# Designs tried in a protein design run: designed miniproteins, single chains, continued (3). Part 103

Each design is a single chain, and the fold is of that chain. pLDDT is the mean over its residues in the fold that is shown.

## One batch from the design tools (miniprotein)

Design m11787
Fold by ESMFold2-Fast:
Structure m11787 (fold): chain A 84 residues (1-84)
Amino acid sequence: MEELELRVAAIARTLRGRLPDTPEARARLHQATNKLANRLLEDPSMSLREAVAFAARELGLDVDLDELVREVERQLRELREAQA
């Protein structure tokens, strides 16, 4: 899996845990992750923090960004280890 795909996957997993388990929340997450993937393709230099902040804003989430970034980094590390 490409690094961009891993970052999108890690962010999606983390944000899924912050949303209700409803079809509406799943649809919003899917839309937000598609927008994030397009944004990362346009600007591959975007930091992980910037990518996390972008996705959280698209979902209208008022979250502790530092805590969210740490959780995404943990998910990303686990995904990278699974690919190795």
Scores: mean pLDDT 82

Design m11788
Fold by ESMFold2-Fast:
Structure m11788 (fold): chain A 110 residues (1-110)
Amino acid sequence: GVEEARELLEEAEKLLEKAEEAVAAGRLDEAFELLEEALNLLERALRLAEENGDKELAERVKELAEKLKELARKLMDAAEAAGDREALLRAIGLILRAIGLIIRADQILE
C-alpha cells in the first residue's frame, strides 16, 4: 500500500546518499551495488504508485530516479576514464532503467 511505498522510498533515498559517498570515495563497486538496490526499491514503489494512481508517490519516484541517473552518469564517466568496459555497460544499464522509471512516473503525473 501507500505506506509501504513511502518506506521503500525512504530506504531508496538512504541508499542513494550512501552511493553518493561511495562515488566520492572512489568505491565504485560499492556504489554500483547501492544504486542497483535503490533502483529495485524505486521499481517496487512505482508499481504501488501505478496501482493506486498516487501522483505524490510518482513524483517522489521520479525525483529519486533522476538522482540515481546522475550518480550512474558519474559511474559511467569513471568507468570510461578507467577503460573498464564492464563497468561502463553496467552504468549505461542503470541509466536506461532509471530513464524507464522517469517515463512511467510521468505517465501517472499526466
Scores: mean pLDDT 89

Design m11789
Fold by ESMFold2-Fast:
Structure m11789 (fold): chain A 80 residues (1-80)
Amino acid sequence: VAELAREARRAAEAGDAERARELLEKAKQMSIEQGNTLAVEYLERALEALEAGDLETAVRYAEDAIKASEMWEQLRAADA
């Protein structure tokens, strides 16, 4: 999930809104399947910002989703 969100952030920074949307939707689906509700929330906000044409806000929420995904992976590692 974190890698997909990082790619989406780069695509948004490059102005490739279609690529960013594709990657954010994939990251959101994976986050739903994993139960990472915080990442889902940030990814939904990033998608809303992209649809509104606000690439700067989309980048910010993608960064928040990356952090949420990294925290979730760290929690899973601690449970092992």
Scores: mean pLDDT 78

Design m11790
Fold by ESMFold2-Fast:
Structure m11790 (fold): chain A 60 residues (1-60)
Amino acid sequence: IDLSHLTVKQRKALKEVIEEVVKNPEMTDEEVKEKLRKAGFDDEEIELGLKGIEEYLKGL
């Protein structure tokens, strides 16, 4: 996953969302999308972020 195009704020928010999903696997996709949207992700970046989180969790 190429994260070089993301701002420092967006990368921090993505890390926080990943940590929260790991602690609470009951989180819905809608809740994850809302967190990413609040961090300044657009719709395309949100979809890529969700895929990245899923791949990260599968790699654990």
Scores: mean pLDDT 73

Design m11791
Fold by ESMFold2-Fast:
Structure m11791 (fold): chain A 99 residues (1-99)
Amino acid sequence: STAEYYESLGIPARKVESKEELQALADRVAPGAETEEFEVEDILGNKGKATRRRLPLPDGSRLVARLIENEETGEYTLVVGVEDADGTFHPLAVFSYEK
């Protein structure tokens, strides 16, 4: 799963009780930021729905909250991190919900 992948990289991973809790966490990370839709692919080339919110920081970096929805597996994953000015994403925490 997406959450297991990030946990294997040493990123703290936590399970939550609902999809709504993931959305609330994204709102807390990037308050007032617009929601952008983008496509994400798994390791098998399957495309999923993903959204992201980016909050600009004074140093030119951005706080990023990415919500990845896999409707086929029922897995919902929120990846929180920092995108530096060079566009490199550094994941800091992962939250997941599975039906």
Scores: mean pLDDT 79

Design m11792
Fold by ESMFold2-Fast:
Structure m11792 (fold): chain A 78 residues (1-78)
Amino acid sequence: MTKEEYLEALEKLKEEAEKLGLEKAVKLIEEMKSTEDEEKRLELLGEVLREVARKVIAENPDPEARADARAALARLEA
C-alpha cells in the first residue's frame, strides 16, 4: 500500500466514524495520519476498530451486525 492509498483509506474510515458519531475514533484516525511509527499506527487502528465495534453492539438495530461486531471485538481483545 502506498502512502497515498493509506491516507485515502484513513479518510474513508474517518467519514464512516463521523457518520456513526464516533468523535474519539475520528481523533484517533487523525493521529494515525500524522504518525510515522508503524506500531503506533497499528495500536491506534485497534482502538478505532474497538470504538466502532462497541458502537455497533450498543446502537445498531441489526442483530447480525451486532453479532459480527461482538466477534470482531472479542478477536481484537484476545
Scores: mean pLDDT 75

Design m11793
Fold by ESMFold2-Fast:
Structure m11793 (fold): chain A 82 residues (1-82)
Amino acid sequence: ILDVASEKAREIAEKVVEKYRKEIEEAVRAGDEERLHQVVNKAGKEVAEEASKVLSEDEVRQAVAVAAELIGRLIAETRAKL
């Protein structure tokens, strides 16, 4: 299934993004693009690793895509509050 992330893929993405939420918000508030890039990369790698343990290759790609969307939204919302 290409168009819909599985519930488990979404759960993994949400859990990992929530773990990194504070670091992402702090990097955005500090205007530290280098730190933000590093944190986003760490979160993306962790989503892929956690998803790979329990999900198919297609679902791993879906989990990474969901995480990217959630992170982008978090960055935009945090910047809007500055």
Scores: mean pLDDT 81

Design m11794
Fold by ESMFold2-Fast:
Structure m11794 (fold): chain A 71 residues (1-71)
Amino acid sequence: SFPLSLEEQKELVRTAFTVLLQAQAGPAAIDALEAALLSQITDPELQEYIRQVAAEARAQAGGRTSAVPRP
């Protein structure tokens, strides 16, 4: 049996970044997790997913440029 499918790996990635966000971890911690995951994972689809989730988490945790959003 495959203990971790692509779907399950994506769920674990999402959960890990969610835990960091709930703990209010800084962007450096999120960057470190992204780097660690990318070093372990060679599947390009999962790598793209990791980068996307990490970018979203970094934006939420670090507080991107806090400005009035304008189009």
Scores: mean pLDDT 75

Design m11795
Fold by ESMFold2-Fast:
Structure m11795 (fold): chain A 65 residues (1-65)
Amino acid sequence: MKEVALAIEAIGIGIETGVSIKRVEFVDNKIRVSLVGDPKAVEEAAERIKKEAEKYGLEVEVEKE
């Protein structure tokens, strides 16, 4: 359940920052997110997603494309 909630939050962050979320993968307690867009927006989205994940005790790995 926490992973699904985090995925929804990540999608919202992507919309707000103007980046596209290409993939969201869950491995153990880690979320792996592939982001596509402006480099600055991608970094902003990644930081926001990381902070949200911390609240759930999950780790985030961000790939930029």
Scores: mean pLDDT 76

Design m11796
Fold by ESMFold2-Fast:
Structure m11796 (fold): chain A 57 residues (1-57)
Amino acid sequence: TVEELEKFLKEQGVSEKQAREIAEEAAKDPFKGAALVLKVLTPEQAKEALELALEKK
């Protein structure tokens, strides 16, 4: 969900505003969302954050 992705991005040090914007974009376009996540996080951090967010209810 948008809220779960936003939470994980904030835990990785992304600002609250950027985390929300990236999570909303990912909900509309997963490809663009993934690109934005990789721009603000390392590939390792991005993969971990997305996997954890997708596993949550």
Scores: mean pLDDT 70

Design m11797
Fold by ESMFold2-Fast:
Structure m11797 (fold): chain A 78 residues (1-78)
Amino acid sequence: MELYEEGIARLEEQRARAAELPDAEVAELLVEALRLAIRAVEALAAGDEEEAERLAAEGERLFREAVELAREKGLALP
């Protein structure tokens, strides 16, 4: 449980930083991707591997969309 809590805290920190990005559209995609990543870690902690995989896959899709949009706008992502 402790390792999952640390992982969630790091993802929450990244989500807060993503919300501070100057481009609202890219910020919204990154914030949602990170929220899904947090939910995936929570699902793993609860023993729901199937739900965790589903949430992680959706988060990855949003991350890819955010990266492409940021590239088109000349923004750097971590």
Scores: mean pLDDT 78

Design m11798
Fold by ESMFold2-Fast:
Structure m11798 (fold): chain A 63 residues (1-63)
Amino acid sequence: KKELLERLAELQDKIGQLLKEGKVEEAMRINDLVKRALEAIRQGDFESAEKYIKEAEELLKEI
């Protein structure tokens, strides 16, 4: 979905910001979820992709 790609782009920007702030472990955790979401999109599994994106977005709110 187009919306999922936009959300992934926003998460990539946030990963870069976390790295600049020295929050490497948090950035790596979000990046792992982003990679899982991208792989799910490649497989056509948009439901799993959305779950990973939501998990990454929720994790970001807790940082």
Scores: mean pLDDT 83

Design m11799
Fold by ESMFold2-Fast:
Structure m11799 (fold): chain A 94 residues (1-94)
Amino acid sequence: MLSEEEREALLHEAEASLHRMAAYIAEKMGDYELAREHYRLAGDHYEEAGEAYLKAGKYEEAAKAYRLAAEAYERAGDYEKAEEARKKAEEVAK
């Protein structure tokens, strides 16, 4: 049975996946600025998913969400947020 927090996490993962797809389409069209914006939004949604998984006690899923946030932020060129997300993933996996 899914908790309310776990459902919230899944909705944020879905939003992040849609933004990753939009970023891929933008890259294919040569719009790298739009692609970076969508990667940043994907990172934000993966961070929210990680927080929701933490509240649900789903530490493995939270760590995975934070790693995906780091990857998305790195693709957006936001290396500072990417590093913060990696640290959150490491703390949660411990």
Scores: mean pLDDT 88

Design m11800
Fold by ESMFold2-Fast:
Structure m11800 (fold): chain A 66 residues (1-66)
Amino acid sequence: GEELMKELEEKAKELVEAARNGDYERARELGREMKRIREQLPEELKEKAEKILDEAEVKSVRAIVS
């Protein structure tokens, strides 16, 4: 469980960097991988995973529109 959460956090950071660099193909791929990790998590960790996904989406939007 915890290792999957760390992978999710790392992919979130890479997704933000890809969006900042205009690499939307990589950002989309990372987003798909993050969703797959979320689906594999037990219910107790899904709430934390949703917060990580939301934070990555917010930061990605800020990187694109700023």
Scores: mean pLDDT 77

Design m11801
Fold by ESMFold2-Fast:
Formats: structure tokens, C-alpha cells, sequence
Structure m11801 (fold): chain A 75 residues (1-75)
């Protein structure tokens, strides 16, 4: 559980950095940060499924997709 929370926090931080990069027109950096954040969300979702929380895993990935889409819309 602690590992999952740390992965979520790191992924959220990377998405915030990606949004800032996109806002300044650095689309390459924004895309790289979104990709790294997505990899962390996938790992967190995998651990959630292993912990018996597949609904929470699905919810996390949906939220991640929405946030990534918002950043892509700025670019």
C-alpha cells in the first residue's frame, strides 16, 4: 500500500511538470513526462490488482488518462 501511494505521488508530480512544460510550449518535454507518469500509473495499477483492488486500479488509470488528455489539449 505505501509503495502504491508513492508511485501515485510521483506520477502526479510528473504530470504537473508535464503541464508546466506544455504551457511554456515545450511539447517534447511534456510528452516525455506524460510517458513517465503513465508508466508509474501502470505499475501502481498492477500492484492494486495484485492487492485485490481491481476497481481502484481501473479508476486510477481512468483518472490518469483524463489528466494526460488535458495536457495533450494544451499542446
Amino acid sequence: MEEIEKLKEEAERLLEEAREAAERGDNQTAMELVKRAWELYEEAARLLREAGEPTEATRLLIEAMQKAGEIQQIM
Scores: mean pLDDT 84

Design m11802
Fold by ESMFold2-Fast:
Structure m11802 (fold): chain A 66 residues (1-66)
Amino acid sequence: MPALTPLEKAILREVALRPLTARELAERLGVSQSTASRHLRRLEALGLVERDPRTGRYRLSPLAGV
């Protein structure tokens, strides 16, 4: 598994419960939207989350659930 920050682990827990936008994650985790977006893009690059281009919501990748 790639090394994850505590914030990235918190993001993965939140999106595992339901698909969320960067804004919704920022509100839930008490960080800025830009911070949430940056970490979400990193997790997407690692194949751990996927973004729905229509809604902007991030969900847990099927490969991250193994």
Scores: mean pLDDT 78

Design m11803
Fold by ESMFold2-Fast:
Parts: sequence; structure tokens; C-alpha cells
Structure m11803 (fold): chain A 59 residues (1-59)
Amino acid sequence: IDLKKVEEELKKRFPEANIKKVELRGGTLVIYAENPEKAVEAVKYIIEKYGLPAEFRKA
């Protein structure tokens, strides 16, 4: 999985979440966002598209 490409895609699709970084930790994709409440759809998108567990954290 290309984390930089995923990060850019999420920033473009979910600008309201103000995504700062994407990491892969132990098979889980972690999305760091300044507005985590607005990142819920980004988490769902990742789970559906890549089949990986995903979560968001406040940047």
C-alpha cells in the first residue's frame, strides 16, 4: 500500500477532516486529523477500498 498516495487521496476527498498524516501500525491504518469527528467517512472509505482495519486520531 502506498501511504503517500492514500494520504493525498484522503486530503482531497475529505478536506474538512484536515488530515495531516497516514501511518500503518501493526496492520491498522491510522489517520491523523485535526477534526477527527469529520474523519469517520475517511476511515470507512479505507476499510472498504483497501480491506484494512483503520482508525483516526487527533493530530
Scores: mean pLDDT 80

Design m11804
Fold by ESMFold2-Fast:
Structure m11804 (fold): chain A 79 residues (1-79)
Amino acid sequence: QLLDDVFRALADIFAAILKNEFGEKEAQLAREAIYHYLFDGDEEKAEEILSKLSPEAAETVRRFIETLKADRDKALAEA
């Protein structure tokens, strides 16, 4: 639970960065896609949301998801 809270906070920070770069709509969509990918396990829904982003924003969000997923997997394996 605490680990999930940390990753949700990181997702919120990332969405704030995207808001400054791409605008509020892209930031909201990015946050939804990240939540579906990482917390709901709904990759299909996440990809549907990502398809609504600009190519640049979608690529940035995908890289962020991959990074957080790898970090979460490592954290779960470590003491």
Scores: mean pLDDT 76

Design m11805
Fold by ESMFold2-Fast:
Structure m11805 (fold): chain A 92 residues (1-92)
Amino acid sequence: MRMAAEAAQSAAASATASGGRVEARAEGDTATVVIRNAGPAGRVSAVGAAVDAELAGAEAEVKSEGDTVTLTIKGLGKEGAEEAARAAQLGG
């Protein structure tokens, strides 16, 4: 089940719809999605994606700094992390 990648893509799509910019990267077994100019909708979408990733068996963290929201998903394995990062870039 690819719920973590789908969650990352959904968060990116919602952030872009709200005027945000999305950048995603994979590093080892960790996918990081950075949403700039996130606004309220981007923040809610990042939290939702974190919950969905945790329900899929991954670890997820959301951090807010000003207008930037960072979603970090861990425990995906290298292939899962790379897929989640690509899905987020396609969604944004």
Scores: mean pLDDT 73

Design m11806
Fold by ESMFold2-Fast:
Structure m11806 (fold): chain A 60 residues (1-60)
Amino acid sequence: SKEEIKKEIERQKMLLNFLRLVRGAEELYLPPEEAARVRAQTDEEIASLEKKIKELENKA
């Protein structure tokens, strides 16, 4: 239903906002090489979520 799609969009947006908020924090507690790997993973997750949100918005 459209309501289920809207709830999923909200969930994905909350996760996206959380990832954006914590991005770079890994530099505070991880060695440089490990921090770089975590950041690269976070950037991939952000890009994936942005794509998913766009696809869900096209369905709503």
Scores: mean pLDDT 85

Design m11807
Fold by ESMFold2-Fast:
Structure m11807 (fold): chain A 105 residues (1-105)
Amino acid sequence: SSLLSSPGGAAPTDDPVARAATEIGNLLAQAMEALLAGDFATAEEYLAKVKELIAATIKDEAAREALIARLDAFFEEGRTADADRLRDLMSALVEAIAAALRAQA
C-alpha cells in the first residue's frame, strides 16, 4: 500500500524479520547492479547468498521453494531485462520474502 521507502537505508532493528528483509534487499540490489553491468557471474554469487538466507530464515518449505524459483526467474529475466523491469521484479521479490517471513511469526 506504500512505496518501498529504502531497502538498504532502514534504521537498525532487533526485529529478525526486518533485519533479514534488509539484508536480502541489499543483496538483491547488488545482484541487480551486476545484471545491469552484464556481470552475470557476480549476480549469480549475490543470488546464491539470497538463496542461502531464504533457506536459513524461511521455515515453510512451499514458500521457500516458490521464492527460490522466483530468484531463478529474476536471474534469467535479468540477462535481457531493462533497469525498470529489474527494479519491478526486485521490489515484488523483496515484498514476497518479507510477507513469507511475517507469515511464520
Scores: mean pLDDT 77

Design m11809
Fold by ESMFold2-Fast:
Structure m11809 (fold): chain A 50 residues (1-50)
Amino acid sequence: MEQLEKEIEEAAKKGDVEKARELFRKLYNNDQIVFSLEDYRKRIEELKKK
C-alpha cells in the first residue's frame, strides 16, 4: 500500500493522470472506482500540496 501511494505521488508530480488513475484503482482494489476528471484532478492537487 505505501509503495502504491508513493507511485501515485510520482505520477501526480509528472502529471500522468492516466497512470495515477490506474494506481488509485489498485490502491482501493476496486476497478469500479468512480472518479470524475474533477475529483481526480483534485486528488492529484492534494497529493502535490502535501
Scores: mean pLDDT 64

Design m11810
Fold by ESMFold2-Fast:
Structure m11810 (fold): chain A 72 residues (1-72)
Amino acid sequence: MEELKEAILIRALIVYENTPEELKEDVLKKIAELLGVSEEEVLKRIKELKETLNEEEFEELLKKAQEILEKS
């Protein structure tokens, strides 16, 4: 479902940005496996999503993403 995948991407963006550089490759691989896509596609999607969202919209989507992930 698109909502679930988008929720995972938003949460992944937060996790990835807060991850130490040494661990970013491992985190990226796990996200790619979870979404069933390549690591390059994950990075592209995260970058596109971040450029589309302003700070307020990002926070609102983060709350929605957390709720979807917890309820799923």
Scores: mean pLDDT 68

Design m11811
Fold by ESMFold2-Fast:
Structure m11811 (fold): chain A 100 residues (1-100)
Amino acid sequence: SSEVLEELRALIREALESEDLKEMNRLLREAVELAEKHKVSPQELAAVVREVLEETLSLSPEEARRVDGLLASMAASTDPLQREAALAQAVVLGREVRRR
């Protein structure tokens, strides 16, 4: 539903803006659990993350390419740990861009 997608956007934005990596990981875990509960596909979750990063950050073409690669890996992975790692890496990259 559109309401679930808006809640996911809020969680990803909070993870991006969070004070530390522990809080980021907690918020990303909540986002993954919410997506799973409401049967949001990994592809739809990847699109939400990409939209939040694009709206919040001025990504260079190289940074956008790296984010797209990480989100594609997340969406294609059948291993939950690999999906979580790829998602975390994409958001960490966003956090690093925000610090520049």
Scores: mean pLDDT 85

Design m11812
Fold by ESMFold2-Fast:
Structure m11812 (fold): chain A 86 residues (1-86)
Amino acid sequence: MEEAKRYNEEGKKLFEQGRYFEAMELYEKALELDPDYAEAYYNRGQVRYKLGDVNGAIEDYEKALELDPNYEKAKRNLERVQQDLA
């Protein structure tokens, strides 16, 4: 849906500005509209990791990969985060 994509793009802009809580809210709105939106899960995972929610970041990256198995960025970030826990 165009609305989900719009929230995701606004969230990315806020993330680039370091406004992590505001970015999170927009990604959550995108996912409410499109729960199969792999990029929005990936982006929420990045925000969660920045906020110290490591387990939430892992869940979001895994969900992004479940929806898009070729999502290289999600796979790379998941491997990196899992390495930090090992």
Scores: mean pLDDT 87

Design m11813
Fold by ESMFold2-Fast:
Structure m11813 (fold): chain A 96 residues (1-96)
Amino acid sequence: MRDAVTLTLEGRQAALKGDYETALKYYQEALSLEPDDPFAWYNLGETYAKMGDYEKAIEYYKKAAELGNKYAYLKLGELYEKLGDYEKAKEWYEKA
């Protein structure tokens, strides 16, 4: 069995190469082992944002934020701003 840290690192390497399908697979496997890992949820959100799926990116960044990843607050602010929801963007920036 691969450990969750190794799976997350493999996912990050795939994402850096633009292989988002492989990145998502590794992050999902990492989360099956450690569902409360805020970095794995953050990396899922970032990957979906790079793919242009902002709805899923927001969902996964919210999960990362709930688990204590403060970097997810900045990303939520950026995504809501990109979508034109400046009130929600401000709320998330103030939490960062």
Scores: mean pLDDT 83

Design m11814
Fold by ESMFold2-Fast:
Structure m11814 (fold): chain A 80 residues (1-80)
Amino acid sequence: EERKKRIAEAVEKDIKLAEENYKKFQDMADYYRKLAEQARKEDPELAKVYEELAQHYQTLADNYKKAIENLKKIYEEVKK
């Protein structure tokens, strides 16, 4: 009983940390996408660099999103 509660609390903390990291990397991806769009007409090569940075941070965000989904499944099983 109490052991299950402690495990659930630990998983909940991991979910919260993963959600914070997801938001951080998603915000970075969105930031670089805006910079790419602004640069596209004046400096296409710089725009390409910003697009590559946006893609890199989006990949990191997507990995955290998948981790969150997996952790939430574990959390639901532990809460039973």
Scores: mean pLDDT 86

Design m11815
Fold by ESMFold2-Fast:
Structure m11815 (fold): chain A 64 residues (1-64)
Amino acid sequence: MFEEMLELAVKAAASKTDEGLALALAIAGILRSEGRPEEAARVALAAARAAGDEALAAEAEAAL
């Protein structure tokens, strides 16, 4: 389950569209709401890197 969510988030963010990044961050938000903050941070970090957002990637890495 987690690996599928991570892969989907990375693919969405790699499109480099506002919609794709929003979907990736929504996946991270769902994981956080389910009490899975470490997995949520990993999804956010991977998505930020795929989108090329260095500031967001640094913030997500600090949360790990």
Scores: mean pLDDT 76

Design m11816
Fold by ESMFold2-Fast:
Structure m11816 (fold): chain A 65 residues (1-65)
Amino acid sequence: GPIDEADVWEALGLIADAIGDFKTAARAYEKAVEAGRTDMYPNLAKAYEKLGEKEKAQEWKKKAE
């Protein structure tokens, strides 16, 4: 199938985000980005924003632009 390691990390991040586990979401999104899912930069930035990690959120938001 078209599922790889990056897809698994993205799915985990989205599930964690949906249930309000922003710490797990941020970690999973970081792994997805490391595996090539650069489309996850906005999701990662929002997860850090929810964690109060404003400097990290701004850095990832800038990469998404």
Scores: mean pLDDT 82

Design m11817
Fold by ESMFold2-Fast:
Structure m11817 (fold): chain A 86 residues (1-86)
Amino acid sequence: MKVKLTLKGLTPEQQIAFALKAIGLSLDGIPVTVTLDGDTVKLELKGLSDEQLSGLIKQAESLKNQGYSVSITVDGDTVDITVERK
């Protein structure tokens, strides 16, 4: 399974939270690619367990409580998660 996470307009605190999550997944042996482009953070992850994927989705969904829009699409073996400040 491949996960593409796109984060737009995050606060520095939220960017740090997702960076720490990415570091944790990398330490668990998950290949992680991070791309920074202005206020946009893009993460590509491969080989996630169902537990790791569920945790990442829950973290993204929690940002709805802070005024972010969250969109999740599934296309074959790829999960695309977009988080954008409203």
Scores: mean pLDDT 77

Design m11818
Fold by ESMFold2-Fast:
Structure m11818 (fold): chain A 87 residues (1-87)
Amino acid sequence: MKEEEAKKYLEKGKEYRKQGKYDEALKYLEKALKIYEELGDKRGIAEVYYVLGEIYKDLGADDEAEALKKKAKKIYEELGDEEGLKR
């Protein structure tokens, strides 16, 4: 199922970020984002935005990192996802 594929890409993005392989992380996160957007999965979209924000923060792109994290938090607030807001 496409949702499982998106989740797999999101997890690969997180794994590559932990390894400092940011180019690979971004590639997999873009794939996950596209599938979540096609499915209208707002929670999946928020998770991708949050991880992208963490990567841009790691790279010193603070303004872009903050913008991405704000997008994720706004979606979590709309969904009532208190756990996402605590990140």
Scores: mean pLDDT 82

Design m11819
Fold by ESMFold2-Fast:
Formats: structure tokens, sequence, C-alpha cells
Structure m11819 (fold): chain A 64 residues (1-64)
């Protein structure tokens, strides 16, 4: 239904932000990486992302 479609779109955006955040962290752009990873985490928590996905973003934040 519409709520499931919205959840999927939010999780897709969270995944995109998470991937981009990891790339920026690898480039040494730590402040920008943290901003994107924090946004990804917030979206995953709001949309009910999996424990693995949330743990992955938290690990990436800890690595910055």
Amino acid sequence: GPMEELREKLLEEADRLGVRGVILAAEGRTAEARQLLEKALALMEEAGGSDRSIAGVRAALAAT
C-alpha cells in the first residue's frame, strides 16, 4: 500500500546517502561523510530499516 511504497522510497534514499557517506569518508571528507551517514541513520530509524542496515551505518559513522 502507499505506506509500504513510502517506506521503500525512504529506505532507498537512506541507502544512497549511506553509500555516498562511505565514499566521502574514504576520500577523507569526514565532516561531509558524517552529515550524510547521520541523515541515512535517521531515515533508516524512521522507516524501520533492518538491524543490519542500521548497524552498518553506525559502524561507518564510528569509522569516520
Scores: mean pLDDT 83

Design m11820
Fold by ESMFold2-Fast:
Structure m11820 (fold): chain A 92 residues (1-92)
Amino acid sequence: MESLERLERAAEAARAGRYAEAGRIFEEMGLTEFALVHYRRAGAQGDAEAERRAAEILRRRAETHASLGLEKLAEIYRAEAAAAEARAAALE
């Protein structure tokens, strides 16, 4: 799953401003926090699909926290996911 080559490719993509690509690489590696950061940067550059991928990660985190009885944390992640979906819709 994890490899130095993938980390190097993600870093190169991020340096080149290809944040959606960097996010996908981190997501494939299971590094969801790094994927989320880069998808949010891609969304700030106008990438609606990156915002939708960020929303999916946040919804999965909300479900995990809810299953552990962490309801307040689940509510926060659900709200963040909804905000990401709204930003994606605004970008067209």
Scores: mean pLDDT 85

Design m11822
Fold by ESMFold2-Fast:
Parts: sequence; structure tokens; C-alpha cells
Structure m11822 (fold): chain A 75 residues (1-75)
Amino acid sequence: TDEIMKAILLWTEAQQAIKNKDYETALRYYEELLKLFPKNKTVLKRAIEVYEQILSRDPNNEEAKKKLEELKKKL
């Protein structure tokens, strides 16, 4: 279906962004995946990993801290 094809594309794009160390772009794709699969532990863990990487580069990023806590509560 269209939703499955979109999910595959979003996952592929997110993985590519991670390989490029473009964590902001990877987050946009994982956020879209979480809208499609809000309870998928694999997607949640990937998004958490990306926020952890953002916070390792910028520990004062308050939005990333808030998002990380929200995602951990869903896990």
C-alpha cells in the first residue's frame, strides 16, 4: 500500500542521513515514521539514538532533551 511504500522510503532516507551524520535530517524521517508506527520499538529506539547523538554534540539543546524524554516514555 501507499503507507507501506512511504514507510520503506522514510526508513531508507533516515538510514542514509545517519550514514552522512546528518542527524537533523534523520530525525525528520524518523518523526514521520513514528506518525505511521507510533508504537514500533525499533523506530522509537532509532529516534532515541539520533537524539542522543544530537545531545552529545550540543548538550544544551533543550528541544532535543524534551523530545528524548518523550520518546523514552513511549518505549
Scores: mean pLDDT 83

